Designed miniproteins, single chains, continued (2). Designs and how they scored, part 57

Each design is a single chain, and the fold is of that chain. pLDDT is the mean over its residues in the fold that is shown.

## One batch from the design tools (miniprotein)

Design m5962
Fold by ESMFold2-Fast:
Structure m5962 (fold): chain A 62 residues (1-62)
Amino acid sequence: AALGKIVDLLLKGGLSEAEALETATKLLLHMGGDTGLATVEDALSSGGPEAGVNIAKQVKTL
C-alpha cells in the first residue's frame, strides 16, 4: 500500500522512476510499508534532495 507513496517521495527527491521503484521495493521488503514511508519522509525533510540519493545508496548495499 505504501509503495506508491514512497516512489512519489523518491521521485521528488531526484531519483528516476526505475531507481525510485527499486529503492521503494527494497525498503518495503526490509522495513515494511509504514516504517519505510516514515523513514523516507523523515530523511527528505532533514536532508533535502541529497537524502533521496543517500537512501538509494544505502538500500543498494543491502
Scores: mean pLDDT 74

Design m5963
Fold by ESMFold2-Fast:
Structure m5963 (fold): chain A 110 residues (1-110)
Amino acid sequence: KILERLKKLIENATPEDIQPLALVLMALEKAGYGEEVKEQIDLFARKALELGLPGIALALKTKPPEFDKYTPVDFLNEALTLARRIGNQELEDFILEVAKELGIEDKLKL
């Protein structure tokens, strides 16, 4: 299940994983899954605070200005770029799984 895998990725997140995970959560909310990921958003906010990143925790709850402009494809492309930059293969594989679940895998940039 996507939501169970997301929960584990958040629980095991390092500081460098926080930004791409926030982008995945925003992609899911933008795709209409806001209620389904509500608990994952709360878990993410707690984890971000534990890692000393309160600004990202606040931004995810209040939504940044980009939330109105970005599509789920835009958010997942940014998340994928960051996951590849940090070399987190597990996170990259998860982002591709989310894109497939949303039916937008073919729209992601390589």
Scores: mean pLDDT 83

Design m5964
Fold by ESMFold2-Fast:
Structure m5964 (fold): chain A 91 residues (1-91)
Amino acid sequence: MDDKLAEQGVQEVRDLGDQTIADMLKATATKGPEEGKKIADEGIKKMQDFAKDYIASLGLSPRGETQVFSTLLQEQKRLQDAADEATAKAA
């Protein structure tokens, strides 16, 4: 297994999560919670598409694939939690 490729995929998913949270918070503050939710949903799809394409393109081992998908699930939860908090603050 190439642990470096799996770790690079994990880091990219985390970076996408961080950027999506920042964009979602800005959209919620400037355009309202509906725009924030749209950014969150688009970010989740972008992270899913990235993880799928990254795994397929590099032919990651089952362990590497699991590591990237596990990180994706964690980042999706983190983004949903942040979106819920931002919506509650905006209301």
Scores: mean pLDDT 81

Design m5965
Fold by ESMFold2-Fast:
Structure m5965 (fold): chain A 66 residues (1-66)
Amino acid sequence: SMLEVLERLREVTGGARTASRPQMVDVLVRELGLSRAEASRIIKKLGVKRLDYIQALKVIEEALSL
């Protein structure tokens, strides 16, 4: 679930607001059951090296709801 993604991102970032692309990919694979290729593709579309993960999760949630 998206709550599990958010909880894991808080854990791996030590409570920081931003996460690296590899951190985002790893959490999406683990918590949402996405393939690494699918998770990487979603994160690449965001076009930034570090993500405000709260904003990134909104975009990802919208993409997965379609």
Scores: mean pLDDT 76

Design m5966
Fold by ESMFold2-Fast:
Structure m5966 (fold): chain A 77 residues (1-77)
Amino acid sequence: MSEVEKLLQEVIDAAEKGEDVTEEVRERAKKLSPEQLLYLAQRLAQKRGEALKTDSIEKARLLQRYVQVLLEVREEQ
């Protein structure tokens, strides 16, 4: 599995468990291209939308936080 797909799955899993992995996401995101970062941010935004439909508010909040981190790293490149 690619680093992009692995990070996507790990971030979704962490959000489901209520774990704040912001620092790990930021460090791993620095190794990705701007295109990969945009792809991940879009996929996580979709998952946030799904979480909101199931009233998984805390999961949605963590997913939004990770989307912001990915976009910040992309802008720094």
Scores: mean pLDDT 82

Design m5967
Fold by ESMFold2-Fast:
Structure m5967 (fold): chain A 98 residues (1-98)
Amino acid sequence: AEVAAMNARAAALRGESATERQKADELFKEMKKLNDEASKTYLEAVKYRKIDPEKAKQLEEKANELHKKSKEVINQYKTERDRASALDAEAAALEAAV
């Protein structure tokens, strides 16, 4: 009974870890997309510097906001990765105890 309960808990933790890793993968893709958009926006800003300095400034501000969002997303990614690792470690400890 106790061994079966420990095995069930380990399996549940592995499932939770898999879900957190999936969330982390999605956040990593979002971070990459935000960085790509920021880089593209910054390149457009450079093109406008001599033609329309006010437009260039607005594009630079937009690129900075995209970079800020990317940093927020990478922090969420790290949190989900750490949670997955902790769940895997707990599952491994339960599996080793059986």
Scores: mean pLDDT 88

Design m5968
Fold by ESMFold2-Fast:
Structure m5968 (fold): chain A 91 residues (1-91)
Amino acid sequence: KLEEIRKILLELSERLFALADTIEDEITAGVIRIQGAVLRAIAPTATPETLEKTLPQMIASYEKMLSSSDPEIAKMAGLLLEAYKEIKKIL
């Protein structure tokens, strides 16, 4: 259960770094890389208790980002939302 959640977060981090590497706009790429780095940093410390408390706000935030005028930010939001909904099913 916890190992699965950490794996999802680490795989998501890799996907975000890969997405950032395809982006020409340095500011947008930087935002996505920061998000990837944050996920990689928190993955080893993630617990069911912490995730249950933060998960609803994270999902709502990412759903709002899907409406971004920047298609790359919308892609990032989609990947985050998919991963966090999967974590919710495991919790």
Scores: mean pLDDT 81

Design m5969
Fold by ESMFold2-Fast:
Structure m5969 (fold): chain A 64 residues (1-64)
Amino acid sequence: MEWDLEHLGKLLAALDTDGSGYLSNEFLRERRGVPEELLKEADVDGDGRITLEELQALLAPYRP
């Protein structure tokens, strides 16, 4: 599966059924196989967590 920020955002949206709004980098890398390079790009704050809002902010310039 090809990983990019858009696919990572879709994954977070799909897994946000509990309303937590975030996933840890360790969880995404170890359990879902997301490349660490993409996790670093999505984790703007460098706190080890990726939120749907952070991904949407990164993608916002590309949305109509």
Scores: mean pLDDT 64

Design m5970
Fold by ESMFold2-Fast:
Structure m5970 (fold): chain A 80 residues (1-80)
Amino acid sequence: SEVQKELDALIDEMIKKSKNEDFKDYLKSLREFAKTLPEEAQRKLVEELKKILSDPNLTEEERMKRLGEAFKKILEELAK
């Protein structure tokens, strides 16, 4: 889907901007996991990644934390 392509591109951009190896590994795992998510959840991830990538004031640690929290919320909503 177009949403999946956009999500893959945003995750790739985040990997390229990251220096932390554990975070890069997390992003690679997220990319594979995201393929199994319904389109609505993929759209929510796209929105969160766009917000994180567009904020020039975020440190890498803050980007890691915000993405992790956003992904956790998306998974919790899917479990309901």
Scores: mean pLDDT 84

Design m5971
Fold by ESMFold2-Fast:
Structure m5971 (fold): chain A 92 residues (1-92)
Amino acid sequence: MEEEIRAAVHELIKASDEVSKKIKDPEKQRRLDAITIALALNVAAYLAGLTSPEEVLAFIRGAKEEITKIAGEMAKPVVELLDRLEELVRKA
């Protein structure tokens, strides 16, 4: 379970980096990168027992919304990985 969550975060970071490279607006690129870092840290805090499942799930939902606003259709691979991460956290 923890290994599956860690693997999902790793794939999410890779997918987000690929989307970031396609964004021509430097402000939007920085915002996507910042959200991805914040999400990885929030999930790490959850796995360490420092936050509640409700807090990390709320963060994942907010991240999906913001990333979709930044990248639109290009965000689809990242959103699909966030949906998977949300499911893994709910099953934990």
Scores: mean pLDDT 85

Design m5972
Fold by ESMFold2-Fast:
Structure m5972 (fold): chain A 66 residues (1-66)
Amino acid sequence: MAPTEWVRAEDVFGEDTPEELKGMEVDRAVVDAVLQGTEAGGFSKQDAARTLLSYLKDHPHLSRPA
């Protein structure tokens, strides 16, 4: 079984990182899915960050403090 890969939200979104995600690590598979979904829909990186934040409110186990 592959280990869960964690990524820092700031490494993905940079200056577009919401305050609530600063200093947080997120499951890479979740981040990749949100980025792919929003990009395919023609949405911005800012929209991806907002979508991720909303998703993590319902799924807090997919994020952790960095």
Scores: mean pLDDT 78

Design m5973
Fold by ESMFold2-Fast:
Structure m5973 (fold): chain A 85 residues (1-85)
Amino acid sequence: SSQNQQLKQRIEEIYRRILELLRRTDETGDYEAGMRELVALVDELIRLLEELIQLTSDPSERQRLQQELEDLRALRRELERLLAE
């Protein structure tokens, strides 16, 4: 559906923003600021993936998206742990 296509495009845009953030963070060395911005982008990805999963009827695609969501939630927990140190 058009809504699924829009969500997929928004998810791809955020992944591109994450890659650019990681590149900039490596160049500047400001890892704390980079990690804080990464948490915000990961939070938005989690929200969009949860919405996309609700609209996804194909079992194989739904399972793939669920795994991606679990991986992002694990990443978010690790980033929060590192920022708390």
Scores: mean pLDDT 87

Design m5974
Fold by ESMFold2-Fast:
Structure m5974 (fold): chain A 58 residues (1-58)
Amino acid sequence: MTETVTVEVSAPTVEEMLLAAAEAIRRLEEEQGAKVVSVEFSGEDGVYTARITAEREL
């Protein structure tokens, strides 16, 4: 069985957002055994957001 997990991270700079996204991906893969399927990026008014979607096998 597969389970879908979504994590969203935000930061005031692209560099900080990318670092936060990398840490979230590491936690999903190493701590939860999930595989990242997609990452979506958005940015408005100096806030940058990454939405990470991962799948985990049960």
Scores: mean pLDDT 81

Design m5975
Fold by ESMFold2-Fast:
Structure m5975 (fold): chain A 81 residues (1-81)
Amino acid sequence: SKKEEIEKLLEEIRSLLPEEAQPLVDELERALKKADGSEEDIEEIERLMLRILLTAARLGMPEERLQRVAELARKIMEILS
């Protein structure tokens, strides 16, 4: 199901991110579970994904790993659209 695909992608994002970024991933997981398909929910999810990427960059994550997280985030957004 789409939900199972999103959960798998989110778990991969979680595994790539440092411990300090995990609270933002938890917030993203809650937003994804709450989402009813509204534009407001999609915009909130997009903002959370951007915040995760910016936080990971500030924590010094390698560019290749940041690119992988961004790719996984894009796949989640494609499933939601």
Scores: mean pLDDT 85

Design m5976
Fold by ESMFold2-Fast:
Structure m5976 (fold): chain A 77 residues (1-77)
Amino acid sequence: GEEIEKVERAAEELRKLGYPSVADTVLQAKEAILAGNKFEAEVYLGILRISLGVAKLIGDEETARALEEAIEALESM
């Protein structure tokens, strides 16, 4: 639905910002949620929340925004 499209867009934004491994983690979280794998979904979401904390700590506002959008969309799936 719209949430999946938002997740894919946020992953593409992270990739364009130079963080392909973080973008891949967003897509892995999406796949885990769609597969109903709650443990893997929470692990990937945890990694993304830590990544968001790091982006905020170093003042990378663009990466922080893309991560916030990705996490919100993933949690809304």
Scores: mean pLDDT 89

Design m5977
Fold by ESMFold2-Fast:
Parts: sequence; C-alpha cells; structure tokens
Structure m5977 (fold): chain A 83 residues (1-83)
Amino acid sequence: MSKDAARLTALAIRAIGAYLDGDLAAAEKSVKDIVKLGDEAYKKGDYDLASTAYHIAGLLYKNLLKDEEKAKKYLEKSKEAKK
C-alpha cells in the first residue's frame, strides 16, 4: 500500500463530497485528478495502482457525473492495466 493509494482514497472522498454539496465542478476536478494519478502510476509501471485509479474514476463518471463514454473508457483502461 503506497502513499499514493491514500491520496487516491482522499480524492475519491472529495469527489463524492463535492457532488453531495452540489458542486459538480469540484467533483469533476477531483475525478480528473484521479485519472492523472492513474496515468502517472501507469507510466511508472505501477499497474495495480493505475488499474484501481481508472476503476474508481470510471465508477465516478458513471454514477456521479453521468458521463457514459468516459465511464466506459476508464473501466476498460482499468482492465487493460492488469494485462
């Protein structure tokens, strides 16, 4: 468990909290920060962290932001990061 895993959890909580407060812009920013963390993890060869970050981002796009295209994209990237 890396220090980046704790950061991923904090960003997910922030996205959900912002959504519950009606701040969709802050929620979107937090999800984009999760994607950036996943992209950086993938480039460093931390495929487990990348897969987890993409999976969380995909679920947040699907369930909070209602962006089906981005949800599908990041859920697929999550699966591919493990191959």
Scores: mean pLDDT 85

Design m5978
Fold by ESMFold2-Fast:
Structure m5978 (fold): chain A 84 residues (1-84)
Amino acid sequence: TLPGREAARRAAEYALKAEEAGLKGDAEKTREYVRKAQEYARQALESGDPVSGAAAGVNAAGAGAGGYIGGRKAGSKEAAEAGL
């Protein structure tokens, strides 16, 4: 697995991508990026670095929320649902 800091950084990157995809109404990309953020958050937690794990967990939660809010703003129920 990736080092904890690198995994946490990738979780944050995918959280931003999830929000952007949601704003564009892209349900498939929103779902993909939320899952990627969650996957990297798990890797950060497994690294044994509690600070990186906590930060990645917050970013994974943010990916879902961002996707949802973005999807709602885009008027896409599918993209909003992908954030959940």
Scores: mean pLDDT 77

Design m5979
Fold by ESMFold2-Fast:
Structure m5979 (fold): chain A 78 residues (1-78)
Amino acid sequence: MEVVEGVRKSAEAAVAAVEAAIAAGDLERARALLERFRREAPLAIEELRKLVEPEVAEEAAEVIEEAVARMEALVRAA
């Protein structure tokens, strides 16, 4: 499951970057990071669906969707 592990690490890094921006009081950066991830995530999921088994792609998509939801919640609470 190296693909899902890689996606999970990237998602956690993205969430951590948004958290760090919010902690620094830089809401503009936090929003920019969220928008970048939100824009790139669907394209990454579509590419994964072409390259890996459906179950792996679905698990990766869930990880990405959960990360987006976490980042959206953090930005809304800030």
Scores: mean pLDDT 82

Design m5980
Fold by ESMFold2-Fast:
Structure m5980 (fold): chain A 92 residues (1-92)
Amino acid sequence: MEKLRREAIEKLEEAKRILEEALPTSSDPELVREAIRYLEEAIRALEEGDFEAAAEYLTKAAAAVMAISDEELRERVLPLLEEAGALLQELL
């Protein structure tokens, strides 16, 4: 469990980093900030062992990312969220 949790956190931290780097030049700054906020909550939930809350926040983060108009940004972030989601399913 600890290894899967750590790997999921690493994927979400990388997704958050990509979004934070994109934020200053984003055409959708509110959506990017919303995605970052949900990722921060998902990471916190994972650290606390609340896997159900982490899954809910991850779903909300993915929805925010999917609403972003920048296709390249979506293509970079969504696979990381998908990988984290797969790891989370093994923790549930």
Scores: mean pLDDT 87

Design m5981
Fold by ESMFold2-Fast:
Structure m5981 (fold): chain A 72 residues (1-72)
Amino acid sequence: MSAIEQILKMVLNVSEIKDSDDFFELGGDDKKVEALITLLSQLLGVEVPKEELKKLRKVGDLKKYIEELVAK
């Protein structure tokens, strides 16, 4: 399980997450998007543009985007 998946689970306060899940259907909102950006910066050292992150609804798409930023 990736560090990104664990961070998403922490932000959404869920015990399990699937790539097909919708971040906003799992209870995600603007506040949780901000929490996600803060945790990614603090734990992985990446700065994520809020506008780009908000365009991604599916967990799988979010994971891919963040993994690409971490890998450079």
Scores: mean pLDDT 78

Design m5982
Fold by ESMFold2-Fast:
Structure m5982 (fold): chain A 84 residues (1-84)
Amino acid sequence: MEEERKEFLKKTAEQAIKEVEEVAAMPAEVQAALAALAPEAIARLREVISDEELAEFLERVLEAIAAGDYEEAKKIAEETIKKL
């Protein structure tokens, strides 16, 4: 159970790093549109994700993306992987 949960969180964090790097390479207009959607996405996470650690991780990554801090978003994902 705990190992499956750690594997899922690790895969999610690895995917988040790839997605953050892709967003960082996007045109500024697309980055701004994604940032505008982040508050609703963060609010929705708490309603649909029951795993507190996963929800907290995704909230932190989305908050960093919304702030335009792609380096911080990637760091959050990397630190999550290192703790697993």
Scores: mean pLDDT 77

Design m5983
Fold by ESMFold2-Fast:
Structure m5983 (fold): chain A 72 residues (1-72)
Amino acid sequence: MLTEEEIERIRALDIPEETLERLLAFARGERPISQEDLNAVKAQDPELAERLLREDIERGVRELERAVRRVF
């Protein structure tokens, strides 16, 4: 899960407002992170980008496990 410090780091990025809004929605668990948004973070803060990618992967794994158990 993303920490308050990681969310503040997202807000501190020099990125378009639309990109920031999508990243904050991702932080709330409302959507996955896109490659374009991840690349925008990576250009300014590669360490933060790595943490966001890791969070997205962990969420995807849990969603896949739930989907598999629903089908089988």
Scores: mean pLDDT 79

Design m5984
Fold by ESMFold2-Fast:
Structure m5984 (fold): chain A 68 residues (1-68)
Amino acid sequence: TKEVVAFEVSEASTAVNLVNFYLSLGYEVEVELTAADGTVTRARTVEEVRAALESLSGPVRATLTLTK
């Protein structure tokens, strides 16, 4: 089963915690981070999500694709 969750990132910790939560439930998680300028960054690990959020400026939208 595949599900998609999208939200605006107010804090990097919130995005990281959500990814960790779904990983702990046995989901495979793919993350797309879209910056205000339209730049899309893809991440699959918590470390990649954190690094990407540290490098991006302005409002970021996160889209999580969950597969179990």
Scores: mean pLDDT 78

Design m5985
Fold by ESMFold2-Fast:
Structure m5985 (fold): chain A 60 residues (1-60)
Amino acid sequence: GLDDLDKHIEELRKKKEELLKKPPSKEVQFEIDILDGVIALVEAVRKTIEARLAAKAAKE
């Protein structure tokens, strides 16, 4: 459900915070950039599911 996605987003953000504690390097920055992209995708999926549930409720 949406709550599971919210928990997953929080876990991904926590992983980003752990990466930010590492010494800055090209590899660490690349991992942060990938993680930001994954967070954005999960947030987009969550928003899409929420919108579809709202649309279904509006039609019924």
Scores: mean pLDDT 81

Design m5986
Fold by ESMFold2-Fast:
Structure m5986 (fold): chain A 85 residues (1-85)
Amino acid sequence: SDGELAVEYFEKAKEYMKKGDFQKAADYLAAGAAYAGEARRKDPKDPNVQKALEIMEEIAELLKEAGHEEGAEGAREGVEELRKL
């Protein structure tokens, strides 16, 4: 499902973040966010959307710790936008 793909892509983003591959992390974040938005639109109660939001919050914290403040802010904004859908 799109919700399952969102979770998978955000977990991949977190893994690439930990490896220092920020470009691949950004690509997986963008794809994961697209799947999360689609999952929310198809089923507003999809539990995988909540899981994706939790992973995105973890990613925002990792980005802040790595000194990527702009990326961390973007991830936090993405969480807020998904919560509004």
Scores: mean pLDDT 78

Design m5987
Fold by ESMFold2-Fast:
Structure m5987 (fold): chain A 93 residues (1-93)
Amino acid sequence: MRELVERTLELVREAIKLATPYLLENFPVTEAIGRTLRLIGIEIELENILKNGIDPERVIALARDAAAILETIDNPQLQAIAAQLRALAESLR
């Protein structure tokens, strides 16, 4: 379980690194900032879960929320990360 949560956090961090410059280049600034801040919020929550105690239902919800954000972005690397996040959410059941 912990390893799956750590992998989810790694994927969210990779998504932020890839999405931030892509969103700023391809979307209005307000939309780019909004999506980036939502992903950062998910990263912070996952870090807190790893420190304070693993709630699988919360991790599943966060992985699905991150995937849903990435699925709205027409970038094949981000869509691949979204698919991996959905697979990890299913594995956490």
Scores: mean pLDDT 82

Design m5988
Fold by ESMFold2-Fast:
Structure m5988 (fold): chain A 69 residues (1-69)
Amino acid sequence: MSPVEAAEETLKFGVELARKLAEQGHVDTAIGILNTAEDMTTHALVAEGKLDLAQEASKKIDEEKEKIK
């Protein structure tokens, strides 16, 4: 598994976990998970020189936050 693939899987896992927690009423915890997934994913992608993918990851997280507010 490449660092980029690991970052993409981390983002996917974080989004799915946050959705599940938000559906159970744990909205603040879901936002915390999204923030953590964004931080981990963007740091990994920036380290690999994938700035466009890092921007896309941040946009995905922002969209997920708006869905659960």
Scores: mean pLDDT 83

Design m5989
Fold by ESMFold2-Fast:
Structure m5989 (fold): chain A 92 residues (1-92)
Amino acid sequence: SSMDQALAAAYRRAAELADRRVEELVAQGADRELVTRALSTILRKGVEGENELMAEAIRAYAAGRREEGERLFDQAVAEQLQPEIEKLRENQ
C-alpha cells in the first residue's frame, strides 16, 4: 500500500540520519561500534513502539513532515544515546 511504502521510506530516512549521526559522533572521538549499536537500538525501539519520540519521528517522515521528523529524531537521540551506550558498556 502507499502507506506501507511511505513508512518504509521513512524508516530508510531515519536510518540515513542515524548513519550521519554515527559519522559526526566518531569525528568527535566516540567509539564507532558503541554509537552504531546504540543508534540501531534507538531506531528499533522507535519502530517497535518502545521509544515514543523516535516512533513520532518515523510517523512525521511518513506523513511528509520532514523538518518535524528530523527535530523529533534529534530529540530522541539526545535523550537516549548516552543511556543506551551505558547499557552496552555494562553488558560487555
Scores: mean pLDDT 83

Design m5990
Fold by ESMFold2-Fast:
Structure m5990 (fold): chain A 70 residues (1-70)
Amino acid sequence: MKKKITVTVPKDKRDYVIAILEGAGAKILSVEEVGDKYKITFEVDESKAELIKETLKRQFPEAEIKIEDA
């Protein structure tokens, strides 16, 4: 199964987040500029969703994360 995840991070963290997601095999669906932040939406296997979420929270404690079924 696939999960659709949206992460919102400060603009200066965008490239770091994308590198983590690509390293985890995530498919980047969109990258949106929202004020002083980027909203990055990606798709990943359900088995990897929680690990990616924990990694993102560890690296970017201020990040907002939303997980939905793909």
Scores: mean pLDDT 80

Design m5991
Fold by ESMFold2-Fast:
Structure m5991 (fold): chain A 122 residues (1-122)
Amino acid sequence: SSAAQQQREQEALDLLEEAVDELISLPTAGPVLHLPDAEADFPDFEALVPNPVSLSEIRLALEAARTQGAYSVEELLEMLERLAENARLLAASLPDDDPRRARLEAFARALEEKIRELKEKL
């Protein structure tokens, strides 16, 4: 790749890293920070979430993209979109009075907004 393409890739990864670090810092991030124990936290997790992904996995994928070229920017965005879908699915599985539902919905909204901003800049 040209030096200009490599610079654009680094700028894209910097924007993705900033967005992911902001998402990790949210007080609502807890349920999606690491893959939940499906038996303990979310019964039938595998049936509810066919394509699981966590913020910590996306953070590791970003490091692999930077150091090894292991993931494209498009693949990293797809992981973020999948995380948003998964947060919505988990929220929908919870009773209306479960405080985790409101937190997951708030997280999904924040993530969806970050994805929108990233797509406008990338």
Scores: mean pLDDT 82

Design m5992
Fold by ESMFold2-Fast:
Structure m5992 (fold): chain A 81 residues (1-81)
Amino acid sequence: EKEKKLEEIIERVKKRNEEMRATLSDQEVLLQRNRNLGIVYRKRRELIKEGKLTPEIEKVLDIARELQASEEDLDEMLKVV
C-alpha cells in the first residue's frame, strides 16, 4: 500500500516535469534541476545528523534525486515512507 502511494507520486512528478521541460528554456531547466538536487542533498545530510536515515528513506531520496523532485515533492514522498 505504501509502495503504491509512492508509485502514484512518482508518476505525477514525472508528468509534471515533462510539462515543465516543454515550457521552460534549457537554462531555466538546468537551474531548476540544480536547485532540486541541492534540496535532496541537504535533506539527506539533515537526516544523517538526526540519525533518521534508514535504508527505506535512502531509497526514497535516490528516487527523488533521479526525478529531480522539488522540495514539495520530496516532502510528499517522505510522508508516505
Scores: mean pLDDT 80

Design m5993
Fold by ESMFold2-Fast:
Structure m5993 (fold): chain A 76 residues (1-76)
Amino acid sequence: GVAAALAALSPLEQAVVDVLSEGPKTEREIAERLGVSRPTVRAAIDRLEQRGLVVRDPETGLVSLNPAAWAALEAA
């Protein structure tokens, strides 16, 4: 389930997921919201993307929760 997936994440990765639960945001907006550097946020997003939990739009720069992955976690 969602809780088990979140428990597997680092505190920073959990914070990024929480921010993205409000809707798609750029890496800049996530960094500003969390008070951390852009490279730090980018590294966390890279790890979340490798896990299939987030997707990036290369045209807009928006990062969002992967709807298919989170729907599957909610169903579990």
Scores: mean pLDDT 78

Design m5994
Fold by ESMFold2-Fast:
Structure m5994 (fold): chain A 92 residues (1-92)
Amino acid sequence: SAARAELEAKAAELRARQAALDARIENGLDLSDPAVQRELLLAGLGVLELVIEMIELGFLSEEEIELFEKSIREVLGMSVEELRKLIEELRR
């Protein structure tokens, strides 16, 4: 489907972006810099947005969805629905 091809392209872009970020961290990227922290947060939000889109399109199993929801609650203290709304607000 077109939606699947679009998600695969987005996933490939995010993987390439993550690899570039990992290389910068190994080369002494200052993790205490607020600009760097913002860049890392936006990269993480991009990955979370991709996973939410996969859930909405039915590409993830119920077990994978439950693990994602548990991780979001434990790490961010919010529901996946609250995270989806936050991402929508930040993309405006």
Scores: mean pLDDT 75

Design m5995
Fold by ESMFold2-Fast:
Structure m5995 (fold): chain A 76 residues (1-76)
Amino acid sequence: SLEDQLLEAIESDPYFAEAHELLAQYLKHTGRDDEALKESEEAGVVALKMAVLKLEVSPESVQQAEELRQKLQQVM
């Protein structure tokens, strides 16, 4: 499922902030608003950590984000 793919992306890259944002959008679309809010908050925390540590998103995570974004658009 798309949810499983989003969770796998997060597990594979703990600094993958966009995966948390995409999961939040999916959860909101499916009516899971409380879970969506938590994932949106986590995306912000991860993005802030990356900025403070001056870390870059891996090329694999960038490609995975593009694929997941396309899948989310097809569902919504």
Scores: mean pLDDT 80

Design m5996
Fold by ESMFold2-Fast:
Structure m5996 (fold): chain A 75 residues (1-75)
Amino acid sequence: MIDEMIEVVRREGAALGLDQALVDELIARLRSLASLDPEAQAAALREVLARAMREAGRILGLDPEEREALAAALA
């Protein structure tokens, strides 16, 4: 699962034109989740996804309310 998500972040991040430093940070966070227990892994994963959704919403031109709604849907 985590390795599959890393590949998705790498591929989609490049396709969306995300800053390479941001893509690297997200990948590093996903890799660090692999060392956590399942409960902590699930909580940290939701946070990573929420941050990714907020950034994707910003790039797509969504307003702040829509960005928070997307982040909340993953929490």
Scores: mean pLDDT 69

